Designed miniproteins, single chains, continued (2). Designs and how they scored, part 73

Each design is a single chain, and the fold is of that chain. pLDDT is the mean over its residues in the fold that is shown.

## One batch from the design tools (miniprotein)

Design m6512
Fold by ESMFold2-Fast:
Structure m6512 (fold): chain A 92 residues (1-92)
Amino acid sequence: MAKELIEEAEELIREAREKGLPIALHTAEIALEAARIAQRTGDERVLEIAKEIIELAKETIEAEEKGDITKAVGLTLRAIGLLLEAERIAQQ
């Protein structure tokens, strides 16, 4: 599962980069970091966090494509908070 999340995050990074979406690119990079933490730790809680951030990255791509910058930024802030929780779990 963690390998599949890494691959999905890498695809989202490619999509955001090709479309020129800097906010979505940042959220997709956060998703990749969370997926890598999930792979290293094997922790199911981190795996669920990585899945949530991947969904936020997808929503950020849609929001930024529509020009809803406020929504895109809000989704990115949620992703950052989730990544910090994943890092906290990884340091236990």
Scores: mean pLDDT 89

Design m6513
Fold by ESMFold2-Fast:
Structure m6513 (fold): chain A 77 residues (1-77)
Amino acid sequence: EKELEEIKEEIKKLVKLWQEGKVKDEELAKKYFELAKKITKIGKEEELRKLALQLEGWGYYFLGDYEKIKKLNEELS
């Protein structure tokens, strides 16, 4: 899907921004949460649900919120 490819390209951009140190962790977290929300609007397919949870996990990783990461790992099952 066009929307899914757009999100994949945005993920690649976020990885580059992180590696280059051009943005703060809080900004990276916001971008990952935005992408997760976009995925949930594309459809209800389980593959999209898992991708959204993974992106939320990265957002919480940058925020250092490990309790939220644990809960998301349980939901990925």
Scores: mean pLDDT 78

Design m6514
Fold by ESMFold2-Fast:
Structure m6514 (fold): chain A 68 residues (1-68)
Amino acid sequence: SVEELEKELEKVKKAIDAATSVTQYRVALHEAKRLLERAKETGNEELVKKAQSLIDEIEARLAALEAQ
């Protein structure tokens, strides 16, 4: 359901906020991309935007870590 997707997106966001390693971010990225595909299937634009925002945040954090 849309509500379950929302909760899964919140779980990914919490995982990102607690992440301290490249591996943790890569796991979160995989999950966020999976949730983006599910959000697209629902036709709910707000869920699609939220999932894309999480992906963008994870990719930015990964790029920053890899630049070190």
Scores: mean pLDDT 84

Design m6515
Fold by ESMFold2-Fast:
Structure m6515 (fold): chain A 62 residues (1-62)
Amino acid sequence: SRLDELIATTGLSRKTIESYDTDGDGDLNSKEWTAFVTDFQTSTNLPDDGVMDEATRELLRY
């Protein structure tokens, strides 16, 4: 799942990533994914548009 891929790639704690899994299905839907990406971009001083662009992917190593 995307949730497991994020945990494996970013090294962030499972609990942190799972906090974005609002419906608890063990996966990140489009809205939950956008929320995670936006929060990451805000914390890293990237444009916080919620898009997994190249700069965001490079910092996440995703």
Scores: mean pLDDT 76

Design m6516
Fold by ESMFold2-Fast:
Structure m6516 (fold): chain A 65 residues (1-65)
Amino acid sequence: SLEEELIRLLVEEGGASRRGAEALLDNLRTGDAATREMMLALAEKDIPSPRAIEALRRYVAELLR
């Protein structure tokens, strides 16, 4: 799934723990649009992998309710 691939990318290239990656994705899924934008902006500053950031942005763009 896209979620599992993103978790692996965040852990392997983004320097996140598995639980940290899961928590980030949970916050993006359960938050409103403003929360998602804030979390993405913070991730862009903290995550050292451009590939992980690109994948995270794609994930957020595909989030549906």
Scores: mean pLDDT 79

Design m6517
Fold by ESMFold2-Fast:
Structure m6517 (fold): chain A 59 residues (1-59)
Amino acid sequence: PEAQAEAKIAEIKDALKKTSGAVDVTVESKEITATSATVTLRVVYPDREELITETLKLP
């Protein structure tokens, strides 16, 4: 479950950099279960910072 969650987190980081223009993305917290992961990310843009929470479905 954790390896799958880490892979999905990497995809989200990549998408934020490519699609939203994020400069940096840091994992603030993560909660992993057998079927899902809830991740809070700190996203740094050139003009602002924000916290986002994503829920990922795991196989």
Scores: mean pLDDT 76

Design m6518
Fold by ESMFold2-Fast:
Structure m6518 (fold): chain A 100 residues (1-100)
Amino acid sequence: SEKLKELAKLAQELAKLLQEVIDKRQAGVDPEEIWKEFEPKFEELIKKFGELDEEAAKVVRELYEKLREALKNNASVEELTKIVYEGEEKLQEILEKLQE
């Protein structure tokens, strides 16, 4: 119960962080500037996930790596939104399995 509550809290923090990335890209902020701001926040969040669940941390790291590569390649808001959706869906699947 406590582990699941902490993972759910981290998932909410991740969702907020991902939305901020999308919002900045939609506002026309440079992808390199977005990445510079968000990289340390993602690394800290991945570390926190890893302390609770290795599989959840793996999914978050894969999302982080895809988002990083997309921003490096000047990806559109639509492509970033797709990456975010797919990553959050995979994380939700892990959280649901932990409830069972």
Scores: mean pLDDT 85

Design m6519
Fold by ESMFold2-Fast:
Structure m6519 (fold): chain A 57 residues (1-57)
Amino acid sequence: DAKLGAEISKLEARIAALEATKRRLQISNVYDKEELLARIEAEIQALRDRLAALRAA
């Protein structure tokens, strides 16, 4: 299914982009860094759960 493959690729790219943002934020001096990191981590987890569900289907 070409559409399924495209959605999987988009989710993988989104996860990679968020992981890169997380790494940059970890070395930054942002005041609310801990809260922002927690939100990014939650989004990554949600995308990974979605990816796992799509791969299982």
Scores: mean pLDDT 83

Design m6520
Fold by ESMFold2-Fast:
Structure m6520 (fold): chain A 75 residues (1-75)
Amino acid sequence: SVTKGQELQKAAEKGDKKAAEKAVNVILTTRGLKKEDVTEENKEWIVKAALKLLGVPESNKKAVETLEEIVKSYM
């Protein structure tokens, strides 16, 4: 729902790891990827796609760093 999307966005803006992990998993599932399919070549676009899904700007360093940590943990 729209309400759940707004709650997820606010959590991600604060660097919540669970919100970041949910967004990354949605992107992976949507692209038919598993966690083991995360590579140096695709990690950047996964992070950007997750930020876009969450409605969080790339200028939010805390959200970006949290998403990068989650994606890197799958490598």
Scores: mean pLDDT 79

Design m6521
Fold by ESMFold2-Fast:
Structure m6521 (fold): chain A 89 residues (1-89)
Amino acid sequence: AAAPVTVEAKLEGDNVVLTASVKAQAGTTRVALSFETAAGTSLQIFDVKPGETVTYELTTPASDAKEVKATAIDADTGNSTSATVKTTP
């Protein structure tokens, strides 16, 4: 099973700061974290050790971040978990 991803969105003026975090499971050596927004998908790959927590932060216009899906993918298993956050003015 993939590790659960957490996602936070903070409205800062005309922008939203998106933060996604995941803790590496036993046997996981690499994780991809992504955000899906109205502007498209942003993805970052991390080399990890078991038990390590990695964080991906993205700042995007609030107009593009009304609903955001964050996904964590375990590159060793191919399993993924996702969470959705909604931003309101």
Scores: mean pLDDT 81

Design m6522
Fold by ESMFold2-Fast:
Structure m6522 (fold): chain A 57 residues (1-57)
Amino acid sequence: MTLDELAEWLREHLGLDLSLEVARALLRRQAAEMQANPDRYVSPEWRARLEAALALL
């Protein structure tokens, strides 16, 4: 996943233009929410993209 792909993913899924620092903080928060609420449905595809984005940041 490139930075351009990350930017497009954030626009598509969050609908926001974000700085890289804000995007990193938001993605970490989303990952923490997934871990805290395992009963909440999260698509395997979206989860994989989130984990890949966190690894890139």
Scores: mean pLDDT 66

Design m6523
Fold by ESMFold2-Fast:
Parts: sequence; structure tokens; C-alpha cells
Structure m6523 (fold): chain A 95 residues (1-95)
Amino acid sequence: SLDELVEEAVKYISEITGKDVSKYKDLLKPTKLAIDLFGLRNAVAIRAAILYYYNFKVKPSDGEIIAVALHLKVDRNASLKEVFDKVYKELEKYK
């Protein structure tokens, strides 16, 4: 379910940061457009990685999420962690 995938994303970010990010649960919820295009798991994972990259200070647009997913050719069968790590690693190249 959506809520289970959002909780999985919160848990993963909390594990890698050592910080509780549960206050950002609502911000991690993807749009219907992203879900329809990439599937629920990938939509949550891509959004979570972009939000984490910006330290939850910037809300990503649908266009940004779509551009990242298409550029990286995200696999719909990949785990949330695999998609998150792939997106985050790509974003880190521009730090």
C-alpha cells in the first residue's frame, strides 16, 4: 500500500541518517501522475531520494520526478532501496 511504502522510505532515510524523518511522511506521498507513470514503489522511492537530497527544504515538481526517472531508466521491479540509492547517487554527482 502507499502508507506501507512511505513508512519503508521513512525507515530507510532514518537508518542512513540516524535521524527521525517521520514528520515528513505527507511530503513523501507521490502524485497520481507519478504513480501512473512509474508505479507506486518507484514514485515513492524517486520522490524520497530527491527530498532527502534537498534536506526536505524543497518540494519536487512532477516534471523533476519524471525527468529523473526517465534519465535513469528506473526498473519497475527494483526495490525501494535500490531505486532510492540509484537516484541519490546520480544527484550527488552535482554536489
Scores: mean pLDDT 79

Design m6524
Fold by ESMFold2-Fast:
Structure m6524 (fold): chain A 99 residues (1-99)
Amino acid sequence: MEKARKLLEEGKKAYREGDYDKAVEYFEESVKIAKETDLLLTAESLYNLGFVYSEKGDYDKAVEAAKESVELYRKAGASEETISLAEMGLGVLKIIKKN
């Protein structure tokens, strides 16, 4: 899904520029297009979406997106390194939510 990959990259750019609303829009559209066809791309988009939700103070959505990302990385047969990094990100988001 070339369109979903481009949306993921645009979302990352918006996130770097501090435009969290645009980042959410791009990542959500990437997930919508990629889900069921590209599990790795969907997992990556959800992982990034989790951090954007955290920046916006929506900690419940942040943790939910990161949890779904980890599950999709596992389902897709991602490397142990990729899964461990995604689990670390989820752990960070859980700590932020508690404080």
Scores: mean pLDDT 86

Design m6525
Fold by ESMFold2-Fast:
Structure m6525 (fold): chain A 120 residues (1-120)
Amino acid sequence: SSSILEETIKELEKEAEKVLSRAKSEEEKKKIQEVLELAKRTIKEVIDLLENKDYESALEKIEEFFKEIEEILKNVDKDLAYEVLRSTTNVFVKMLEKLKELELAEKVALLGKKIIEKFL
């Protein structure tokens, strides 16, 4: 729904401000901004897919997003990359829970955990 989209984008932007304040270089800030823009686009596309009950495409879109951000964050400080992945995963899980897509939320939480472990 439009209210869940607006709330999710606001939460994502708030988390991004916290992470951006921790970045020590312009290159890291640029990469975090790339992740933020990808997340915003992915959130909108996922909500549109779920409104059409296309659960498989929604999951694939989220998996593609996490694969892309893993590559973007590869050369970012590990602690900063961890925080970006943790906060982004939490935003997606919360969005899916608000949409009552509990099974998809659980799958996304597990996907996020698996990727986060690569940065520990």
Scores: mean pLDDT 87

Design m6526
Fold by ESMFold2-Fast:
Formats: sequence, structure tokens, C-alpha cells
Structure m6526 (fold): chain A 84 residues (1-84)
Amino acid sequence: MELPIVRAPPDAPLDSQVFSALAEITLAIVRKYSKNPESEVVKKLAETLNRLIEVAAQDPNSPEVKRLREEYKKLLTELEKEEA
């Protein structure tokens, strides 16, 4: 199964593109060192990062951005527990 690719749209603000690059690096590290890089948690993490990038590009002060940041942190914590 193909994992979601985390990318900022070509016309996205620079900040969103930097965030996308950091997200791709994070997922690459997870895939390399994770016991289960194809897990549902990794997929949800990629989807959440993609959504966060899109919303932040439109309005970085949106309540949705804060919600997605908390979801991302939660998924990252779940991934760390899965790897422990």
C-alpha cells in the first residue's frame, strides 16, 4: 500500500513549504527506524500533516491549525508508544 506523501502545494507560501519539507524528513526518519512504517498511525500522521500544511497556508491563526497541531502531537506520541 502506498503511504501518503506530505507535500505543500506548488503555490503555497514559503512557510508552508518549509513545514512540508520538515514533515517529509520526519516521516522518512520514522520509516527508516520504525518497526512498522506502514502502520495506521504513520498514515494518519501523514494525513494530519498534509491537512495542517493546507490550513496553515490559508490562515495560520485558525483554530483548525491549533486542533491539527494537537492531533499531530497525539499521533506522534502514539507512534512512540507503538515503537516502545
Scores: mean pLDDT 64

Design m6527
Fold by ESMFold2-Fast:
Structure m6527 (fold): chain A 98 residues (1-98)
Amino acid sequence: STSMSPEELLEKQAEKLVEWVKKNLEKIPEIIKEIEEKAKELEEKDPELAKLLREIGELLKKLAEAIEKGDMEKALEYAKKILEVQRKGYELTLAALA
């Protein structure tokens, strides 16, 4: 059995995110709005997490636009960036608990 490399796992996760966004394009504006509202709530308590949430919202908007234009290479790049920003958010949360 072949174990996937970290790079292969990121690729697979990004592909799944692109497929999910493609199937749910009509819901993306609402999700972006919810992300921005959550970022505003966190701005005073956790400004670093608020910034990461805003980055995710902007990247999600770009991902949806890339899918609508049929630019699957850019869509995959934006999906990978979203996953990397989410990873940074988890690392900051773990650091705050230390």
Scores: mean pLDDT 81

Design m6528
Fold by ESMFold2-Fast:
Structure m6528 (fold): chain A 98 residues (1-98)
Amino acid sequence: SLDQARQHAQQAIDYARQGMRYASQGNLDLAIQYLQQALDHARQGRQHALDAGDDQMARHLDQAIRYLQLGIQYARQGNGDLARSYAGVGIVYLRRAL
């Protein structure tokens, strides 16, 4: 349902904010863990948006997923600044899905 999609998008925002905070502090292990939780919630939100037929919400969540994946990738490479920046872009798209 759209309500479930919005709940998952909000959870993804909360986890992505924590990932962004830890990336800023150079704690890349915690940044990865929180961004992975954000990614899982964004994927669940996207599935609920697709099931509800909200193509616009699904597109915004797909963009958020891509940017959260980039954030995780750069955190794994030791680049906390890019991890933080891409997580921030992911949050913008998660908010557009609300």
Scores: mean pLDDT 93

Design m6529
Fold by ESMFold2-Fast:
Structure m6529 (fold): chain A 100 residues (1-100)
Amino acid sequence: SVAEAVKLALKSLLALIDKQIEKETDPNVKKGLEEVRKLLQEAIENVDDPEKTLSLLRELQGKLEELIAQDVPEETKAFLSNLLSIVRDIIAEIEAALAA
């Protein structure tokens, strides 16, 4: 199902965020990543509610954009930008499913 596919994708993103949090030394960036992690976890818990999942992912998208706007190392920006791209793809998939 779309919900199962979205859940697997979000769990993969959660694993990537967890690894990044472990490596992060900047307290402000780490706090932002922990907020992103919380939104991902909430989205996973709500995958059977596509409108709620979409709302949570849009909030997560905004949080990633805020983090990218900070003066952070290039490696961190690359990681966040890649994550943002994946989140946008998941949002597009949910929007397409809701439009069908």
Scores: mean pLDDT 86

Design m6530
Fold by ESMFold2-Fast:
Structure m6530 (fold): chain A 73 residues (1-73)
Amino acid sequence: DLSSRIPPLMEQLLNSTDPAVRRQAALELGALSRQVTDAALLAEARKALVEAYHRETDPEVRAAIKRALAQMR
C-alpha cells in the first residue's frame, strides 16, 4: 500500500536534520502523489510540503519541495 509510505516521508521532510533525507522525502512525496488516491492524505502531504518550504534554507531541498508541489493537484 503506497499510501502507508506517505506519513513517514512527511515526518522525514519536517523533522530530519539531514538535508539529503529531507530532499529525498520531498521527491518521493511528489512521485507518490501521482499514484495515491487518498485525497485527505494527499492534502496533508501538500500542507506538510508548504510548511517545510517556509522553514527550509537549503536550496536543493527547496527545489525538491517546489518540484513535489508542482506534481500534486
Scores: mean pLDDT 86

Design m6531
Fold by ESMFold2-Fast:
Structure m6531 (fold): chain A 77 residues (1-77)
Amino acid sequence: RPTKEEIYDRIRGLIVDALRADPSVTREELARILGEFVEAYENDDFEKIEAIVDKVIERFPSRREELQALLAEYRAA
């Protein structure tokens, strides 16, 4: 069974890949979003993690199913 850290790393990777694929996303925006996500993880703030992922899904709907599945695994871990 994957650890919370392994699931977190997968979610983080998907967020980075999605943001890097969008030419409208600046380096500064990517760093800010990633920083907020890392802080939420370090604080064990699942509500913040979910809120950040939901905003990523709104911007990148094609990632919805994958990110929602990973959030469910993260919550269960």
Scores: mean pLDDT 82

Design m6532
Fold by ESMFold2-Fast:
Structure m6532 (fold): chain A 77 residues (1-77)
Amino acid sequence: SIDDIIDQGLAQVEAYTAAGDYRGAADVFIQTAQQLSDNPSVASSLLRSAAQLYRIAGDDQSAQQALQQAQQLQQQS
């Protein structure tokens, strides 16, 4: 289910953030969003979470890319 995919992704994000690897955690959110690409609202939220973690990691390029993808998905109804 969607909830199972999100729960699996969040467990991986928690592991990376506990290790101080915010870029790795952001990559997990990107991967989870890709698995949920047929659910644009959920995928968009995950991409925004990835963007915040990329910014914390100092990766402004990846943060901007994630935000752009999130904006595009939010326009899908």
Scores: mean pLDDT 87

Design m6533
Fold by ESMFold2-Fast:
Structure m6533 (fold): chain A 70 residues (1-70)
Amino acid sequence: MIAELEKQLKAAEKMAQRSIDSMQANLENVKKLEPDNEKAHAEYEQGLANVKALNDKFIEAIRKELEKAS
């Protein structure tokens, strides 16, 4: 159980980082190609914030389960 939770935690953290990196790269590209497109910038920024919040909740839930199993 504990080893599986640790594996899930690492996987969640890795997936979160990849998702954030990808979204940041897309935001930078949109800013370069369409510097005046404030709506597109805001949409990407909101998406990034939402992904961070969701990932933080999942990671914290796994950590709490790991603490209880320990």
Scores: mean pLDDT 80

Design m6534
Fold by ESMFold2-Fast:
Structure m6534 (fold): chain A 87 residues (1-87)
Amino acid sequence: SDEEVREESIEEARELAGELQRELRANPELVPALLADPRFLALVARLDEIIEKLRFGNLSAEEQKRLVEEMRRLVEELRRIIEELKA
């Protein structure tokens, strides 16, 4: 059902948000640089939008899956930004 897909999508979103928190905790020295990076700020804003849509939006199962896949891509992009800042 759409409700079950929403619950699964929210759970996956929480897991992805947890991965982001772990990446930030692993690299505390990079936090000031990340907060000054417009790419990072845009990523955080988009993640907040996706989480809000998953929690409160009237979304189809397909739309929910697309948003979760977008979150996965955003997490990968954050990892790339972190690696660039380490160099």
Scores: mean pLDDT 79

Design m6535
Fold by ESMFold2-Fast:
Structure m6535 (fold): chain A 84 residues (1-84)
Amino acid sequence: MAKRKGEEARRLGREAKTKEEGEEAYKKGIEAAREAGGELGEQIAEGVGRMAGGMAKGSGGNEDEVWGWRARGAGEGAAGIARA
């Protein structure tokens, strides 16, 4: 269930307190996107995660926060692909 896996990755990204936890959540989001849309789904989720992480960094976020936002973006991308 790629939609639920994407939503879980987004939740884990919100709850992440460290870079390691954010990276773990991000990997789950990318796996969910690959399950929903193959290589293209993975690339889309990577792009959304990169954008979310870049915005967090631009807003003064530290590395832990950046990875949490990357995971949230990837999970959101995966859930969106699974809904299509």
Scores: mean pLDDT 81

Design m6536
Fold by ESMFold2-Fast:
Structure m6536 (fold): chain A 87 residues (1-87)
Amino acid sequence: SMEEIERIKAEIESIKDPRAKLTALETAVRELIEEERLEEAEQMLKVYKEIAKELIDQYPELKATVEDRVKKAEELVKKAKEEAERK
C-alpha cells in the first residue's frame, strides 16, 4: 500500500549515514521483490530515486556510487517483472 511505502520512506529518511541509507533502500526493494509485490517494489524504487537525488546534493563525492546503485536497483526490478511474466 502507499501508506506502507510512505512509512518505509520516513524510516529510511531518519537514517543519518548515507551508506546505511542506501543499504536500507536496497533492502526494501529486494524484500518487496522476494514477496512478489512488484507494484510496491516499483513504488519503492521511485522513493529510492528521490532519496538518491537528495544524497547526491548532500554528498557530491558519492554521486557515481549512488547512480551505480540506483541503476542496479532499476535492473533488479526490471528483471523481477520479466521473470513474473514468464510464469
Scores: mean pLDDT 85

Design m6537
Fold by ESMFold2-Fast:
Structure m6537 (fold): chain A 79 residues (1-79)
Amino acid sequence: MAEELRRLAERLREAGAERAAESAEVAADLIKQGSPKVVQQVALWDAARTAEEERERARDPEVVRESVEQIRKLLEELQ
């Protein structure tokens, strides 16, 4: 999970979603550190929401959309 989030952060940054990339990296760190489940869920939710906010202005909106879908899948795995 943490490794997948770091790869998604890199993809988001390349697509022009810089804030979403930073949020995904924070979520990866919280998961790797074994933070409480609720904290991990909030971080993933924040990353997905930030990516959706940056999607329209991103260089590659479709890459951002696919990254949001993958983050949402990771969030579902924590439920």
Scores: mean pLDDT 82

Design m6538
Fold by ESMFold2-Fast:
Structure m6538 (fold): chain A 77 residues (1-77)
Amino acid sequence: RERALEAAERALEALSAVKDPEEAATAALAIAGIYIARRAGDLEELARLAELAAKKMKDEKAKEALEEAARAAREAA
């Protein structure tokens, strides 16, 4: 659980660093969803949202952080 929440925090940091204006809206929605799921402790929803965001994200660092958050959340659920 704690590792999944830490991975989600790293994903939020990577998403906040996305500078492409066209990806900024997708990043903002991903930040909101992941933040809410993380705060609720809903690891299944966190994994689902991180996987969906990773598929939509073109920024490689954000995509990798989201994939790691999804993996850690699924292992902890």
Scores: mean pLDDT 77

Design m6539
Fold by ESMFold2-Fast:
Structure m6539 (fold): chain A 96 residues (1-96)
Amino acid sequence: MAAEEALREKLKEAGEPIRAQMEEARAAGDEAELELLGARGVATAALLRLETEGAPPEVLEELRRLFERLLEAVRNRDWEEAERVAREIEELLRRV
């Protein structure tokens, strides 16, 4: 239906800036940034899928904030914060 078509288009649109940034990171030899951009792509796809499956907006907003916080922690090499946030994401996803 139209919702599935819209999801596919949103995934494409959200993915394009990430792919462009990944190409820049690859050209610069920045493996850490490349891995972070890959993780951002996966998180974006997961959020869009959950939205399509009818997850509440409150849950989607919380997951988006947790994913951004996780990526920031990894970028700052704050592994303690990254592990803590990852556990919060797992707990929230378990409850759906």
Scores: mean pLDDT 74

Design m6540
Fold by ESMFold2-Fast:
Structure m6540 (fold): chain A 65 residues (1-65)
Amino acid sequence: MSAEEAAEQAVRYGRLAQEALKAGDGEAMAKYGALAKEALDTAIREGASEELIERAREAMHAAGG
């Protein structure tokens, strides 16, 4: 998985976790939250630039805030 793909997955899973939280589905929220974190960790490990990491965090913040 490329750093860019991993960052995009972190955004998508973060959004799904937030929607699950709003629906009261704690199990789905925990699952998607873990996947979002794993994808972000993968992006960092694959050498994603600080700019890409910041964009992923911003999008996850927008989905979770």
Scores: mean pLDDT 75

Design m6541
Fold by ESMFold2-Fast:
Structure m6541 (fold): chain A 92 residues (1-92)
Amino acid sequence: MTLEEIREGLELVPEAAREAVENKEITVLQALHGLETARLVAEELGDEEAVRRLEEAIEELVEKYGGEGERALEEVRRDEERRRRLAEELAR
């Protein structure tokens, strides 16, 4: 997979995730996991604009789906926070 293909995918992911949830192809939780993974990939690539766009897509999806969106985001963030905390403990 080329770097250009990954960057093109990052531009399309926000809208693709929204459409997939709206069409009931995936759950809000699955969409948020995908968007969060894409955000981490964008951070690794140093693409600050893609990170911001993905963060906006996450916020919009949470706001649109209300309590379901908030619960799903909390679950996704719990997993990331645990990983970050473990990394801090290992680094000391």
Scores: mean pLDDT 71

Design m6542
Fold by ESMFold2-Fast:
Structure m6542 (fold): chain A 87 residues (1-87)
Amino acid sequence: SAEEEFRKRVREVLEEWARKVEPIDPGARELLESLLETLDDPSLSLEQQVRIAKGYLRLLAREVNDPRVEEEAERAIEELDRIAAET
């Protein structure tokens, strides 16, 4: 379904983000696992899924306060917005 494909694409963006950020901050993996559990709620709309994911990415970037983590969060957010626009 379109919803299943959307959820898969969002998960792929978040996994790629975690893979890139994890060498800088190991907390990225723990955050990813918590985020994926939260997003596994089938009642969440596509817009809600994107909003929640972006919030988690911004939260970690703020906590770590490293420009490399901020840059990777911005890249992931841009990709999430692109996926949402294509839906």
Scores: mean pLDDT 84

Design m6543
Fold by ESMFold2-Fast:
Structure m6543 (fold): chain A 74 residues (1-74)
Amino acid sequence: SAELEALIAEAEARLAEIRELARRDPVKAQQALSEFSKWLRERLATLSPEEQAEFERRVLPLEMEAALEVLDAL
């Protein structure tokens, strides 16, 4: 759906910003990642089970990459 694609695009943009922030300010990046996780849980609750599965398949790898970069920078 167009709403799902927009949500995925927003998640990708937020995670890209967190990865850039990790290079400059890892503590703020960790805080931003925590806020992202909260936002993600709230957004997933509004989706159908099929849309949740698709979102997780596309976004989870990017979230894991961002989390690893934040941990490496701390």
Scores: mean pLDDT 85

Design m6544
Fold by ESMFold2-Fast:
Structure m6544 (fold): chain A 85 residues (1-85)
Amino acid sequence: MEELKKKISELEKKLKEVNQTLADERRYAASLEQRIAEKKATGSLTPEQLAKMEARLADVRRSIADLENTIKQLKEEIEKLKKEL
């Protein structure tokens, strides 16, 4: 039983860390969206530069989706282990 409690604690710690990373990535995506809008307004970006920034935003959004999936998997694993207590 001590091993299960330790495993649950480790997974809960990892879940907290992944949730923090997700919050950071979401803030970064919002910041990048604002930067793209500002650069469009000033006309300082070439179409190629704009496309690269939009591709970067798309990559960050994919990373967010992956983190959300990881959180779901961790929550499911924690619940499974708690049922074994």
Scores: mean pLDDT 85

Design m6545
Fold by ESMFold2-Fast:
Structure m6545 (fold): chain A 65 residues (1-65)
Amino acid sequence: MSDEEKREAILNAIAEVADAGGSAEEMSKAVEEVGKKLGVSEEGIKAAQEAIKEDPERMAAIAKL
């Protein structure tokens, strides 16, 4: 799986949680679960979680693009 496909899967997980009315914490959990399943680095997972923590609404909007 390419880095682009891994990124798309993480963004899709964020979008699904946001569409379901989920919290930033639920988005972070989804990113951790999907990232670990796809073999994303711990640093990459934490970077995505920090981005969600900083601006969850912006991350949800980006995920839908």
Scores: mean pLDDT 78

Design m6546
Fold by ESMFold2-Fast:
Structure m6546 (fold): chain A 79 residues (1-79)
Amino acid sequence: MSAVEEEARARAVAALRALAAASSGEARELLLALADALAARDGDAVEELARRLAERHPEVARRVLEAVAAIAEEVAARL
């Protein structure tokens, strides 16, 4: 487990929680559950919750992918 991987995970969790704060209903619940699963390192839960989010709230899922991509790019730039 690298410090860089943990920093990326912590930033992704924070981004998911921020998106949840700007959301309501099921989208908010799925984003909070996804953030908790990611923080717990539960890969199976992350995969299932990400799939549900993409199926039921595709615009929200797109914002999650954009946020994760931006975090990965910023973390990579520091290497």
Scores: mean pLDDT 82

